# Designs tried in a protein design run: designed miniproteins, single chains, continued (3). Part 22

Each design is a single chain, and the fold is of that chain. pLDDT is the mean over its residues in the fold that is shown.

## One batch from the design tools (miniprotein)

Design m8739
Fold by ESMFold2-Fast:
Structure m8739 (fold): chain A 90 residues (1-90)
Amino acid sequence: AEELFDRALEAAGEIADPELRAQVVGTVEEVRRMVAAGASPELLRAIIAQLDAAIQQLREAQAAGLLSPETAEAAIRALTLLRRALEEAL
């Protein structure tokens, strides 16, 4: 899981939009801390559901022309890696 958190953080750093980058980086760091603190499987599954919703929202924003393809792809990649880290922590 730790390797996937590092990869998610690196991917988040590639997001060109500074506000979205800070938000995604903050999310990866917070979730990493929660896992390190021994977050319950129920809480981890709830976070996975929230990440799935966020990924869907990013896809919809890109399709609507509200977000560039490059920014959407970078953010989706970071959140997908974070989701995989959580699945390994279950």
Scores: mean pLDDT 86

Design m8740
Fold by ESMFold2-Fast:
Structure m8740 (fold): chain A 100 residues (1-100)
Amino acid sequence: MLSNEELLERLKEIYDELLKKLSELLDEASFQEFKKVVEEGLKRIEEALKKNASKEELTKVVNETMRDIDEWIRKHAPNNSKARRLVLEAAVRMMELIEE
């Protein structure tokens, strides 16, 4: 299993890639709202790590963050099939990373 620090770095890379791709698919206002959801999720992950959260607790926080992201896309971009696919691909990559 990756260290908590290495896991956080790789999760940030996946989120950064997702944000770059979504910036091309969403209008500016929608993208800024989406970015805030992602940044709030990352902040929760970083705070869990600072509190020496277990891998199980970190996994729960990551899953909650991905649920928030999926819910946002379903509510605000339901007809953007490419955006939904990119979110699903990111979620799969994060799950694989956590599961080793």
Scores: mean pLDDT 80

Design m8741
Fold by ESMFold2-Fast:
Structure m8741 (fold): chain A 68 residues (1-68)
Amino acid sequence: SSLLEEVLAELERIFAEAKAARDLEGFVRRASELYRRVAPQLSPEERARVEAKIAEYLDALTAALAAA
């Protein structure tokens, strides 16, 4: 759906900004706020995809911060 594409694009923006700022807490807060706002409008399959992408970005950000 177009909503799923918009959510994934916004999540990518949140990840990029958090990575540049080295702000894991800010990522978690903003990703959680986005997910809470859009989840009622998403199918179970779309929610699973967003949750998987949040987990992927969280792991990547955690690894990037640990490597520095």
Scores: mean pLDDT 87

Design m8742
Fold by ESMFold2-Fast:
Structure m8742 (fold): chain A 65 residues (1-65)
Amino acid sequence: MEEKLELMKKAGKRAEKVEPKMKVEIKDETVYVYLEEVSIESETAVAMLQIQASVLGMKLEVFVV
C-alpha cells in the first residue's frame, strides 16, 4: 500500500513539474488533479496520471479551478 502511494506521489510531482498550472494531491486511495486551464499538455498529463492510477488500483478525479 505505501509503495503504491510513493509511486503515485512521484508521478504527480513529475506531472506538476511538466505542467506548473496543475496541482496533484493524493488522499486515501484517490488522486485529485486541479487544473487552472485545459490545454493539450494538461490533457496529456491527466491521461498519463489516469493510466498510472488505474494500474495501481486508485481513483482519479479532475477539477478545473
Scores: mean pLDDT 78

Design m8743
Fold by ESMFold2-Fast:
Structure m8743 (fold): chain A 81 residues (1-81)
Amino acid sequence: KMEEDQKILAEAYRKLAEEEPDPFTKEQLLGLAELALTLPAKPIEEVLEGLEKSIEALREVDPEYAERLERLKRLIEEEKK
């Protein structure tokens, strides 16, 4: 399960990177995908709950970052299916 959760998270970051027009942000997202495969991961359900809370908190403060997290959350949910 942990290995599966790591692969789901890594794939979500890779798909988000494919959509990213900024080369620097794309490199950062690809780096996060690699880190997801190497670091001990929280269960994917905890990651999704954390993203939901972060999206809600950031929606009024940093709507662009909140939108990026919403895309990441949807990509993770799609990979889980």
Scores: mean pLDDT 75

Design m8744
Fold by ESMFold2-Fast:
Structure m8744 (fold): chain A 100 residues (1-100)
Amino acid sequence: KLDELLKELIENPEKTVELLKEIAKLLGLSEEVVEGLEDLSRVEALLVFLQRAAVELKASEEILEKIEELLVKYFNKEDEKEILEEGVEIIKELAEESKK
């Protein structure tokens, strides 16, 4: 269940890449969305995943704007945990929009 994977990502951030790969499968995303994420930091992996997933799912401009705001927070060196928590909320919104 998506909610359980998202909770695990917040509780065990060291598993971020593994959990993003499982989330991609649940959302029906291509392998390209998760390609090379293991070579990135956990926050960078999440941000790259969000951008690629949003493009593939044809996310609304509202979701794209939220991802852009999260990137600005990352460049401003905001707390990693806060970025992961906000990223989780964006994944929930992506999943809801994709269900139609």
Scores: mean pLDDT 84

Design m8745
Fold by ESMFold2-Fast:
Structure m8745 (fold): chain A 88 residues (1-88)
Amino acid sequence: MPEWLSEEERKKVAEILRQAAEEARKLGDTEFADYLEKLAEIVEKKRIPRGVLELALATMLQAARSQGREDVAEILEKALDEVRKIAE
Protein backbone atom coordinates (compact mmCIF):
# COMPACT_ATOMS: atom_id res chain seq x y z
CA MET A 1 0.00 0.00 0.00
CA PRO A 2 1.46 3.42 -0.92
CA GLU A 3 2.27 5.68 2.04
CA TRP A 4 0.23 8.85 1.51
CA LEU A 5 1.40 12.24 2.74
CA SER A 6 -0.96 13.93 5.23
CA GLU A 7 -2.17 17.52 4.66
CA GLU A 8 0.36 18.79 7.25
CA GLU A 9 3.20 16.77 5.68
CA ARG A 10 2.25 18.10 2.20
CA LYS A 11 2.58 21.70 3.48
CA LYS A 12 6.04 20.95 4.94
CA VAL A 13 7.14 19.22 1.70
CA ALA A 14 5.92 22.16 -0.43
CA GLU A 15 8.00 24.52 1.78
CA ILE A 16 11.12 22.32 1.35
CA LEU A 17 10.62 22.20 -2.44
CA ARG A 18 10.17 25.99 -2.68
CA GLN A 19 13.32 26.56 -0.60
CA ALA A 20 15.23 24.19 -2.93
CA ALA A 21 13.83 26.06 -5.98
CA GLU A 22 15.04 29.40 -4.55
CA GLU A 23 18.56 27.97 -3.92
CA ALA A 24 18.67 26.59 -7.49
CA ARG A 25 17.57 30.00 -8.82
CA LYS A 26 20.43 31.68 -6.89
CA LEU A 27 22.84 29.42 -8.82
CA GLY A 28 21.38 30.74 -12.11
CA ASP A 29 19.32 27.60 -12.75
CA THR A 30 15.75 28.18 -13.96
CA GLU A 31 14.92 24.67 -15.32
CA PHE A 32 15.23 22.63 -12.09
CA ALA A 33 13.91 25.58 -10.03
CA ASP A 34 10.79 25.63 -12.27
CA TYR A 35 10.27 21.87 -11.88
CA LEU A 36 10.61 22.15 -8.08
CA GLU A 37 8.02 24.98 -8.01
CA LYS A 38 5.59 22.89 -10.12
CA LEU A 39 6.13 19.84 -7.89
CA ALA A 40 5.43 22.00 -4.78
CA GLU A 41 2.12 23.17 -6.34
CA ILE A 42 1.13 19.55 -7.13
CA VAL A 43 1.99 18.41 -3.58
CA GLU A 44 -0.12 21.23 -2.05
CA LYS A 45 -3.20 20.55 -4.25
CA LYS A 46 -3.19 16.72 -4.41
CA ARG A 47 -2.73 13.67 -2.23
CA ILE A 48 0.54 12.13 -3.37
CA PRO A 49 2.26 8.94 -2.17
CA ARG A 50 5.64 9.61 -0.53
CA GLY A 51 7.30 7.08 -2.88
CA VAL A 52 6.08 8.98 -5.97
CA LEU A 53 7.46 12.27 -4.59
CA GLU A 54 10.79 10.62 -3.70
CA LEU A 55 10.97 9.09 -7.20
CA ALA A 56 10.34 12.52 -8.80
CA LEU A 57 13.15 14.09 -6.74
CA ALA A 58 15.52 11.15 -7.42
CA THR A 59 14.80 11.45 -11.16
CA MET A 60 15.63 15.18 -11.10
CA LEU A 61 18.81 14.43 -9.11
CA GLN A 62 19.89 11.85 -11.73
CA ALA A 63 19.18 14.38 -14.53
CA ALA A 64 21.24 17.10 -12.78
CA ARG A 65 24.18 14.70 -12.28
CA SER A 66 23.99 13.50 -15.92
CA GLN A 67 24.23 17.17 -17.02
CA GLY A 68 27.30 17.75 -14.79
CA ARG A 69 25.27 20.13 -12.60
CA GLU A 70 26.69 18.95 -9.24
CA ASP A 71 25.71 22.30 -7.62
CA VAL A 72 22.02 21.67 -8.45
CA ALA A 73 22.38 17.94 -7.64
CA GLU A 74 23.52 18.87 -4.08
CA ILE A 75 20.37 21.01 -3.60
CA LEU A 76 18.14 18.17 -4.87
CA GLU A 77 19.90 15.59 -2.65
CA LYS A 78 19.32 17.78 0.44
CA ALA A 79 15.64 18.27 -0.49
CA LEU A 80 15.19 14.50 -0.96
CA ASP A 81 16.79 13.81 2.46
CA GLU A 82 14.52 16.41 4.16
CA VAL A 83 11.41 14.91 2.49
CA ARG A 84 12.40 11.41 3.70
CA LYS A 85 12.69 12.67 7.30
CA ILE A 86 9.17 14.23 7.40
CA ALA A 87 7.36 10.84 7.28
CA GLU A 88 9.38 9.38 10.19
Scores: mean pLDDT 80

Design m8746
Fold by ESMFold2-Fast:
Structure m8746 (fold): chain A 99 residues (1-99)
Amino acid sequence: SAMLAEIRALLAEIKAAAKAGDLDAMMDALSRLGELVGELAATGSLEELREAAALLDAFIAEIEALTARGEIDPALGDLIIDVLSALRAFLRRRIAERA
């Protein structure tokens, strides 16, 4: 899926920006991720929505681990986790509505 590939690319961009302490790049990538997740929820298959939710779950765990190791500022890590948790909850709700 082209949308899932773009989600993976945006997650990599968020991680790189967070590790660099680049708040502007991180916020831009998070905004673009939110838009793409919204498009996927409207147009994607149930399988794609489940895969996207799993990608967000895995990435939240990765950001938690990077923050615990001091590789990401805790304030930036917490912000990323808050945004991703909201997007994950949105996807899970859409999955439940279609199941």
Scores: mean pLDDT 91

Design m8747
Fold by ESMFold2-Fast:
Structure m8747 (fold): chain A 65 residues (1-65)
Amino acid sequence: TSITQGMTQIGTAIQNNDITTFRDLLRQMGVPDSDIDQVVTMINNGTDNTSVMQYVQRVVGQVVR
């Protein structure tokens, strides 16, 4: 799956509060469980979707260069 398609699916999962799909997508992209857990913590603490997506883009970028 392309990074663009993966990021769109992650955004949809965040909007739907679908943590299972969100975690699976990040794992498929090679994001470490520690970073995935940090993003889940941000969502559970009520962090806005834009800030969550910025963090996701950063950690995905670290994995795929």
Scores: mean pLDDT 77

Design m8748
Fold by ESMFold2-Fast:
Structure m8748 (fold): chain A 91 residues (1-91)
Amino acid sequence: MKEELIEEYKKALLEVVKKEAEKNGLSEEKKKEIIKKLEEGFENNKPLLLSFSEEALKAALEALKEAAKQGLSAVDASALALEAGMEVQEK
């Protein structure tokens, strides 16, 4: 279950990148740079995500999806998602 939520989080994060790239008219080379930074960020945050409860992971995923709808950058969306997860975890 947690692994499925983490994979869903990764998928949502990639959708944020795709929308950011489309909105900003980014070149293929720039898209690759952003994807690489996201892969590094995801790997750095993976231990934190694995420490979350299912409720914290769901909160993080929902915050990420909402940030994507608002057109936030992948970096800002990721930060908001992790904050939302931590808030639920600290309850």
Scores: mean pLDDT 77

Design m8749
Fold by ESMFold2-Fast:
Structure m8749 (fold): chain A 68 residues (1-68)
Amino acid sequence: SVVDELLAAVEELAAREPGFRPLLEELKKATNESGIVTAVRGFADSLLRDRPQLAAEAERLRALAEEA
């Protein structure tokens, strides 16, 4: 599923970039797919605002969330 792809993408990003670890922990606490999508979208928007060096990763996560 797209949600499984989102989880895998965040897990891989968190392994390479510590800034994604808070998102991974938030996703582990989510109780449904809507919560996962909302958390990813919010985090990606925050990254685009605060960490432009991670913009490519943030845009990829937003694209995956839009497909969910």
Scores: mean pLDDT 78

Design m8750
Fold by ESMFold2-Fast:
Structure m8750 (fold): chain A 100 residues (1-100)
Amino acid sequence: MLSEEEKKEIREKEIEEALKAASESEEMLKKIIEGLKQLVEQAKKSKDLEMAKLMAEYVKETAERLLEEAKKNNWPEELIKEIEEVLEEAKKVLEEIEKK
């Protein structure tokens, strides 16, 4: 397993890459949102609570950062709504993990 510091660095780099890709085109943004939705579904199905938590936390943090960029760059409202929905799903997954 990676150290907590290494995990944080990897997560920050992945979030930065996702934000950069999302800013390149609406098509890329849609792909990023789709990827986040897939990660949330994987987290829901995962029997490994630690892995599920890491996936859900990544989705939550990435969605929060995307929402900030969306407001700054006037992204389409429908895509902002998709990001908000993904963020809400990630929060629900984290809440369920905390109950276990």
Scores: mean pLDDT 78

Design m8751
Fold by ESMFold2-Fast:
Structure m8751 (fold): chain A 92 residues (1-92)
Amino acid sequence: MELREVLKKILSNPKAGGRVILERIYEALKRDELTLEEVKEALQFAIDSLKRELDVIPTETLKKMIELLEKALQADSKEEVRKYIEEALNVD
């Protein structure tokens, strides 16, 4: 499947940490630039990046972020996904 330019920009830096990818997704979602399917596709990349970070630095913060984002993948609306992303970004 061909990725849209907005999604390509979010994922363009392969060395960006999962949190940076997540912040880009959140901003694009607030601007209504992504479909629900595109948000979930980008979110999977953020989750995979955070899981790689967790393998190196196992913190409760990263675990909680991943759990919230996995709930976002099961959400049926962009509004629900946005709320889970906001909660994940605010985990201390």
Scores: mean pLDDT 76

Design m8752
Fold by ESMFold2-Fast:
Structure m8752 (fold): chain A 80 residues (1-80)
Amino acid sequence: SAELEELRKLLEELREALRRRDAEAATKYAQRMYELASKLGLEELTEVAKRLYEAAKRGDFDEAERYLQRLEALLEELER
């Protein structure tokens, strides 16, 4: 779906922002991800994306990376 494609795009943007240690960009993309996931009714994805948003906002790249891995697993499960 177009929405799953957008979530995958946001995931790639998050991955690149975290790779560059860009807290501002990571925060922006994480916010867009949880807003979109919330609109789609994806409860678990929304909660994980919110936690990534909070970690990125604090500049906690280690914690943000752990949540990124969880987001990747959840999106993979949705696409099967």
Scores: mean pLDDT 87

Design m8753
Fold by ESMFold2-Fast:
Structure m8753 (fold): chain A 69 residues (1-69)
Amino acid sequence: KKQKLIDQRKSLLATIKILRDRLEQLKAQLKESTDPQERQALQEQIAALERTIKALEERIKQLEKEIQQ
């Protein structure tokens, strides 16, 4: 039971790392972009990705609580 939760947490941490790397790439593109439409699209993608990362981090906290119980 706990091993499955530990494995799930490890998988989510790996996913968050990939998403954080993507977030940094999008932020770099936004810094270089001067086109208003492209900047808006990048800001929307950044916001969506930040929401996804936050949701996954909350899931990890829930898994950690379950592992501790």
Scores: mean pLDDT 84

Design m8754
Fold by ESMFold2-Fast:
Order: C-alpha cells, then sequence, then structure tokens
Structure m8754 (fold): chain A 90 residues (1-90)
C-alpha cells in the first residue's frame, strides 16, 4: 500500500506554496524563487502541484532548477515525470 510520505518540511513548504498561489504568484515564479533561495522542499512541492495540473513546462523548469542546485537525482525524476505526462497526452 502506498503510504503518503508526510515529511514536516514538505508540509510547511506546501502551505507556503498554497499561500503564494492564492496571492496570484505563478508556479513558474515559485520555481525561480525556490532556485534563488536554494529551497529544495519548495521545488518538490511546486513539482508535485505541476504534475497534478499536468503542467509539463513547469516540471521541466523544476528539473532545470534542481540541476542548477546540484540535485541530479531530483532533476532526473522531474524530467522523467514531464516526459511521461507528455507521452500520456499524445
Amino acid sequence: LPEPERKPELEEARKKVEELLKQGVSLEELVKYAEENKDVNMLVVVGEIAATRQDVETLRLVGDAFKKLGRDDLSRTFYELADSLERLAA
């Protein structure tokens, strides 16, 4: 059974992302903000929301941001997710 991964840091990042989205901040702007602040948890949350919205462009931006932060593991994960969603839309 897939157990929901409840990491306190990710929950706090999710609340912050949801608050900024309610204020009209775009996912693309949140990727840039998280990259500038080296906020890995915020990037993960933005990537999860982008996946839920099937926003392939934002998922690729998340992958680019993780690569710039030296997180090749997460960069690859989000690029693969973007590619999978693009194939499902075809």
Scores: mean pLDDT 80

Design m8755
Fold by ESMFold2-Fast:
Formats: sequence, C-alpha cells, structure tokens
Structure m8755 (fold): chain A 83 residues (1-83)
Amino acid sequence: MFIRPEELDEEARRAREEALERLEEARREVERLYAAGKLSPVQYTGLMLLIIGAEVEIDLTDDPEVMREAAERVERAVREAKA
C-alpha cells in the first residue's frame, strides 16, 4: 500500500520531493554512464532496479529519514559503479 501525498505532513512531503529528485538525477547519471560505455549491461540493470526499489520504498514510507536514506543508498551505489 503506497502512502498518498495528502497523508504526509509538510516536512515529509518536501523530503519525498527532494528524495525523488535525487533519484531522477541518479537515473540520468546511470543512463549517461551506460551510453558512454562506462557500465556493463549487468551493472546498468542492477542500478536501475536499485533506483526502482528506492522509489517504491519512498512511496511506502512517511518517514523523511527513510526517504533520505533510500536516496543516499542509490547515490552511493552510483558513485561506486563509476569508480
């Protein structure tokens, strides 16, 4: 069951918007790295699934800290993949 935006307080709604924006930026970076030949198909698929999982986790929570942790986990995985 996903938590609807109207069920969130102002802080949680802003945290969700920020976390989803961070995931969108991570998705663009993953697509850029794959297009540049910097990621294997397996790495690309894994990172895209991680981003989708984080989006689902953010939709299932009303906790701003959980939203931020989900976004940070994705950003860390992208940093490790491009190193």
Scores: mean pLDDT 83

Design m8756
Fold by ESMFold2-Fast:
Structure m8756 (fold): chain A 61 residues (1-61)
Amino acid sequence: METVTVYNVDGFGGAARAIRAARAGKNVLGVTSGRNPDLVAEVRRAAEEAGTRFELVIEDP
């Protein structure tokens, strides 16, 4: 299965794991509380550059 779910994608280590997964050619489903939109944007760009999909789920805190 080529999709990786990353919890806390805008938090500590989450963005790095998501970027690594995208660069490895995997799709990413990221879950966030909306704490850092800049990190979310970095993950999205990495997926676009790698030709993979990034989908974002926002949890209501």
Scores: mean pLDDT 76

Design m8757
Fold by ESMFold2-Fast:
Structure m8757 (fold): chain A 89 residues (1-89)
Amino acid sequence: MAERVAEAVRKIGEDALETAKKNGASQEVIDEIKRAAEEALARAPTEGLQAVRDFALRIGDILEPVLGKTQAANFAVALALRAVGDLLE
């Protein structure tokens, strides 16, 4: 399970980085996404699904200045739902 949780965190981070880059995010936003991914990976072995969910929601907060509030929130929810679905298979 821990390995699958780590994989879910990596996928969220990859999608967030790609979305940020496509929308012209600053280096500070890119660095914040990378830091949040490292924090989520460190929390994954002890918190499992909670670390994955919290990371997806944190990505919404980080991308709010880039995507706008509604689009960032929708993206974060989509990431969280996909990750939970992958882990429940």
Scores: mean pLDDT 82

Design m8758
Fold by ESMFold2-Fast:
Structure m8758 (fold): chain A 100 residues (1-100)
Amino acid sequence: SLEEVHEELERLVEEKTEELEKEIRKLADQYGLSEEQTEEIIKKVREIMEKSLKELKKLADTLINEQGLSEEHVKHLVRSQVEIETKDLLEEVKKEIEKL
């Protein structure tokens, strides 16, 4: 069901957000960032990931309801998209920290 696709997306985004937070804290420690700077970056990352989740849910809805793709195919596509977005976001965060 569409609900199962949404639940899988929610779990995946939560897992990836937690992984990003851990990686950001390690980078912040290595680069000597303050706790305030670190928490600001983490807050921004959480907001980006929350927006991404909402957009991916809408994409899944469109692919299933309008395009007639199978739930299994859509799950594969959205997992791939989350992996790409997470990798890109971590790279952008690394660049941001290096500029500080």
Scores: mean pLDDT 87

Design m8759
Fold by ESMFold2-Fast:
Structure m8759 (fold): chain A 55 residues (1-55)
Amino acid sequence: SMEEELTRRLIQKSAQLYEELKKEGEKNGESLIDITNKLNRQTAEYTKELKEEAA
């Protein structure tokens, strides 16, 4: 189903974003809270894009 594909894409993207933000955060001295807040924001943006694509 489309929902299963969207969920899989979201999981994969979230994992990739976390890896990238963790590396960036380590370089910039960001806290785990800052990294998590960035992840949540970017994941929300990606979710919105997926919903717009599916409409």
Scores: mean pLDDT 79

Design m8760
Fold by ESMFold2-Fast:
Structure m8760 (fold): chain A 83 residues (1-83)
Amino acid sequence: SADIEAEIVEAFERMTLTVLLKAAAKKITPQELIDRMSTLPGGRPDLFRAMVEELGIDLSAPLTEEDARALARARGEAARAAL
């Protein structure tokens, strides 16, 4: 239903935003996040890199709050498309 779909999208956006805002506060680059994801079982550094590049975000610059919000929105839209 539309209600469940909206809640799923909101949950994915909220979780992604929380993590990425913390990364931005620590001035972590997208490349550093990709490198860290590559050391974790089940990490998807390839998908995260694709999202960053699709949005035109600089892999080598510290994440901004604006970048974090854009990435969270893209994640939510991907979740919506999968429903």
Scores: mean pLDDT 78

Design m8761
Fold by ESMFold2-Fast:
Structure m8761 (fold): chain A 105 residues (1-105)
Amino acid sequence: MKKELEEKVIEIVQKMLEESGVDQKVTSLEEAKEILLEAARSLGDEELIEKIEKGDLEEILEVAEELYELARKIAEDPDGWAASLSEEEKKKLRELTEKVREERK
């Protein structure tokens, strides 16, 4: 069961990268967790970050499935995804994007 859950997480993260157009191989749970953490941080979702860092494999699998569905929606209709964001989420994304852009310059 535990090893099977770990394999499922790796598989879902691999599919998530493929849907996002990223040609990268995921070979370990540690690598999969890093990718999930990057995605959760990009979304500014503290709850997802906590589940990945402190949660058990079942919680990590749930997060992976959630992020995979989100990645699939973005790949299918990026304009529709942007339109689906709340006013608060749009404001947070704009502020975060401005800050990251300024810091990485």
Scores: mean pLDDT 70

Design m8762
Fold by ESMFold2-Fast:
Structure m8762 (fold): chain A 84 residues (1-84)
Amino acid sequence: SKIEQLRAEADSKEAVGKGLVESGKKLYELGNIEAAKLSYEGGVDSYREAARLYEEAGDLEKAKEAYENAKKAEEEGKKLVEEA
């Protein structure tokens, strides 16, 4: 169904967001601050897109979780700017 497709796309975007945040952490540890920042920004965007797709699918709990993950990634990414 279309709802199942939206959930699958949201799950994919959430996985991408998680991967980009983890990559950002590793890049930061290696001293690649600008690359880390861009990776976190990509993670935020992916989580926001996942949240939007979950909302369209009617999965409000997963949408809320994805928005919270986006906020956490954004806050962590902003710290890189303040510490660099």
Scores: mean pLDDT 87

Design m8763
Fold by ESMFold2-Fast:
Structure m8763 (fold): chain A 70 residues (1-70)
Amino acid sequence: VTEEQIEEAARRISEAFGLDPERVKAALTELTRAHPNASPYELARLLSERLGVDLDLVATALLLGEAGIV
């Protein structure tokens, strides 16, 4: 996973759910490092938990996949 892919995913997720892109980027950076084999859906669940918000996990997983995170 590249920094550009994380930044693109963070931008898309932040736009979709009205979140701070820097906060999403920081969380994704930590989670992709800690869970390199996580599926997009599992990564979406972990992101929701890390941010303390109820994300649409399916929509979040699709945005992660579109950005090439997994």
Scores: mean pLDDT 82

Design m8764
Fold by ESMFold2-Fast:
Structure m8764 (fold): chain A 55 residues (1-55)
Amino acid sequence: GPAPFAKDMTPEEKAYALEKGKAELEKAVAAGTLSRELADMLLAREQELLKNGED
């Protein structure tokens, strides 16, 4: 729907938000400033927040 809340986002919009976040984490991992394990945990947390907003 037109509402700005996560629960009103399409699966494609949520995927785009997650992909953007993942790209930032991948850059940090590639630069050696963040571990793969920590990056994966942060991405999973972001995904859970978006899914929780789906209600």
Scores: mean pLDDT 70

Design m8765
Fold by ESMFold2-Fast:
Structure m8765 (fold): chain A 62 residues (1-62)
Amino acid sequence: SDLAKEVGELAYKGTVDKEKREELFKEVNERISRLLREDGELGVEAMKAADEGIEKAKKELG
């Protein structure tokens, strides 16, 4: 959850290049999928946090 939120915020703030943001989105998604397998509730919360951050960044960048 914390990692997903940080990645979303960094993407929105423009701290990372566009190409690096795409890689970070992919990495965060993979990690969230793993969390979901180990702890469903924690994984769901992380997915929501990442999705909100990523969607906000996509809207601002696209």
Scores: mean pLDDT 64

Design m8766
Fold by ESMFold2-Fast:
Structure m8766 (fold): chain A 85 residues (1-85)
Amino acid sequence: MAEARRRALELVAGILEAALAGDRERAEELGGELGRLHAEVNGGSEEQIEEAEEKGREEAAALADWAAAHPEEARAVLARVREAI
């Protein structure tokens, strides 16, 4: 649990960092990794892991678009995530 939580927070921080840097593709890659990790930790099937990876990419893309529109708010969220690691 603790290790998976730390890795998830590291991935979220990476997504926000990539988004703030304008690297949407990197944010999507990290989002896919986060989705996969979440499904694996919850004992998901192979199909559920694949679906979670795809959903994670989509969510990270939306987050990247949001961060580009709201960079001050995105930096505040990133600071809080880094504090939780």
Scores: mean pLDDT 84

Design m8767
Fold by ESMFold2-Fast:
Structure m8767 (fold): chain A 92 residues (1-92)
Amino acid sequence: MMEKLVEKDKEIMEEAAKEAREMVAAGVPAKEALARAMARAAERMAEFARELGDERLAEIFRVVAEAYRRALETGDYKAALEEARRRVEALL
């Protein structure tokens, strides 16, 4: 289980880094580009965790995706990520 999760995480994070770089090259602000890429990466990890039957891990990644989406809506990246961290800690 863990080995599959680690490999999938590497794949998704490499894609997220590429998407963020492409968005910055297209004129998107770096914080917004990173948040958009990370929200998508977290959503993909949540789906993969659900496929593995790990509902707790899937919920953790859904919370992370929601935080990045909220940061994009409000512009307050610090507050959104701090809230997500507390919610994730409560799930551990």
Scores: mean pLDDT 80

Design m8768
Fold by ESMFold2-Fast:
Structure m8768 (fold): chain A 90 residues (1-90)
Amino acid sequence: MLAELARLAEEARRAIAEGDRLYAEVTGLVTAEDAEDGRESVETVTAILRRHATDMSDEEIEALGRRFAEAARRRAEAQVLLARIAALLA
């Protein structure tokens, strides 16, 4: 069981890191890479879109922000779980 939890934790970490990198790569924004904290990356992306993409509607900007927020939330939940598992295995 403990070994299985460690494997799941490792997989979750890899999936989250790759997902975050994919979003940064697709977006093409260096500021998205700078915002390691999911909460800040959402605000950074929406702020850039609001100022840089005057052609984008508020709905489009908010939709992108919500998608990043969902990814950030999942990442945060997994990180908390990983920390708990690591503490138990330590």
Scores: mean pLDDT 61

Design m8769
Fold by ESMFold2-Fast:
Structure m8769 (fold): chain A 58 residues (1-58)
Amino acid sequence: MTLEEAEARVREALRAGAVAPDPTGSILDNAAKLAGVTPEQRAALRARLAAGEEIDVD
């Protein structure tokens, strides 16, 4: 999947509560693993989040 698709799936999983919140700050990594994204895509998403786009559990 593309990076945009990976981000959308991670965000959807977080919104749906499909992933357990990670208090250590690995919420994105946990959601990405459940969404089936690659480590490469996860690293790219992390870079985007560091630039000002945060994926958080609502």
Scores: mean pLDDT 58

Design m8770
Fold by ESMFold2-Fast:
Structure m8770 (fold): chain A 84 residues (1-84)
Amino acid sequence: SPEELREKASRHVIRALRAADAGNPEEAVRHLQEAIEAVKKSGLPEEVRRRTLAALEQMIEAAKAGKDSLTMSEEAGRAVAEVG
């Protein structure tokens, strides 16, 4: 269901943040990619989907750069604000 897919995406985001803080950027990126796939399948409204995907993509870039969970979350928040 859309609700189960949203829950799956949220769980993957939490796992990605934990992996980043553990110094495992490859695992963080993998979880964020799985979150993106869950969001794409969730049937979210276009505006919500657009903002959520922008946030997840910026978290992937921060994770690839070896940033911690705080920086990843800040980058996600900035991306959401920039999309409108």
Scores: mean pLDDT 86

Design m8771
Fold by ESMFold2-Fast:
Structure m8771 (fold): chain A 61 residues (1-61)
Amino acid sequence: GPPATTGGGAAAVSGAAAGGDAAQEKRARIYSEQLDGTAAAEAAREGGNDAGAELARRLSA
């Protein structure tokens, strides 16, 4: 298929994951992901050494 990345659905990845019909399943998954991802993300955010923030910026830009 061709390009057509206008509007996209990737922008609402968080919303789609949080908002849904299977709240229980979402909750269990969020907890597992949060425990793993949140620790890394929060460490990068707070960083402690600012290294995580720089790395995130590089990946973002």
Scores: mean pLDDT 54

Design m8772
Fold by ESMFold2-Fast:
Structure m8772 (fold): chain A 65 residues (1-65)
Amino acid sequence: MVINITLEVEAGDLSLEEAKRRALEEGRALKAELDKLAAQLRQQYPQEDVVINLAVRVDGELVGL
């Protein structure tokens, strides 16, 4: 089982630097929750290779974690 998630942030009235900083903070928090979800799914489906991928983008640009 492969789940792909994209966190898309639009800077709006924020500077690009501030938007990237906040996107990385939120991306790290989201990754922690997704790691918990992956562990739960592996308990429910022990025969499945559970992989969750997270991409973080600001105004269409890939930022990473």
Scores: mean pLDDT 83

Design m8773
Fold by ESMFold2-Fast:
Structure m8773 (fold): chain A 116 residues (1-116)
Amino acid sequence: DRAEAAALEPVIEAASRAGYEGGRAGRGEQGLLEAAEIAERAGLERAARELREAAKVADDEAALEARAIALVARAQALFEEGRYAEAAETLIPGLALSAYLVGRREAEREAARAAA
C-alpha cells in the first residue's frame, strides 16, 4: 500500500502542474480536464471523476476551494487509517485544484499590476 502510494507521486506532480498552468493561462476548465486525463491514464477513476466534476464549476473559486479543502482533509483521514494508496488518489484532485487556484490568483495579481 505504501509502495502503491509512492508510485502515485509522479501523477500528483503532473496533475498539479496541469491545474496550475490552466489557472495561469485562464483555461481553468481545460487545465482541470487535462489533470483528469492524467489521473485516468494512471487508472485512478475516482480522482479523474472528482476533477471532471470540479471542471464544471471552474469559474466558482469558493466551490473549488471548498472541494480542495474537503479532498485534502479526506486524504489525511485515509492516511491516518493506513489507507495510503486511497489517500494518495484522493490527494491528487485536492492538490490539482489547489494548484489551479494558485495559478489563477497569480495571473489575476499580474494582470492587476500591469493595469496599474
Scores: mean pLDDT 85

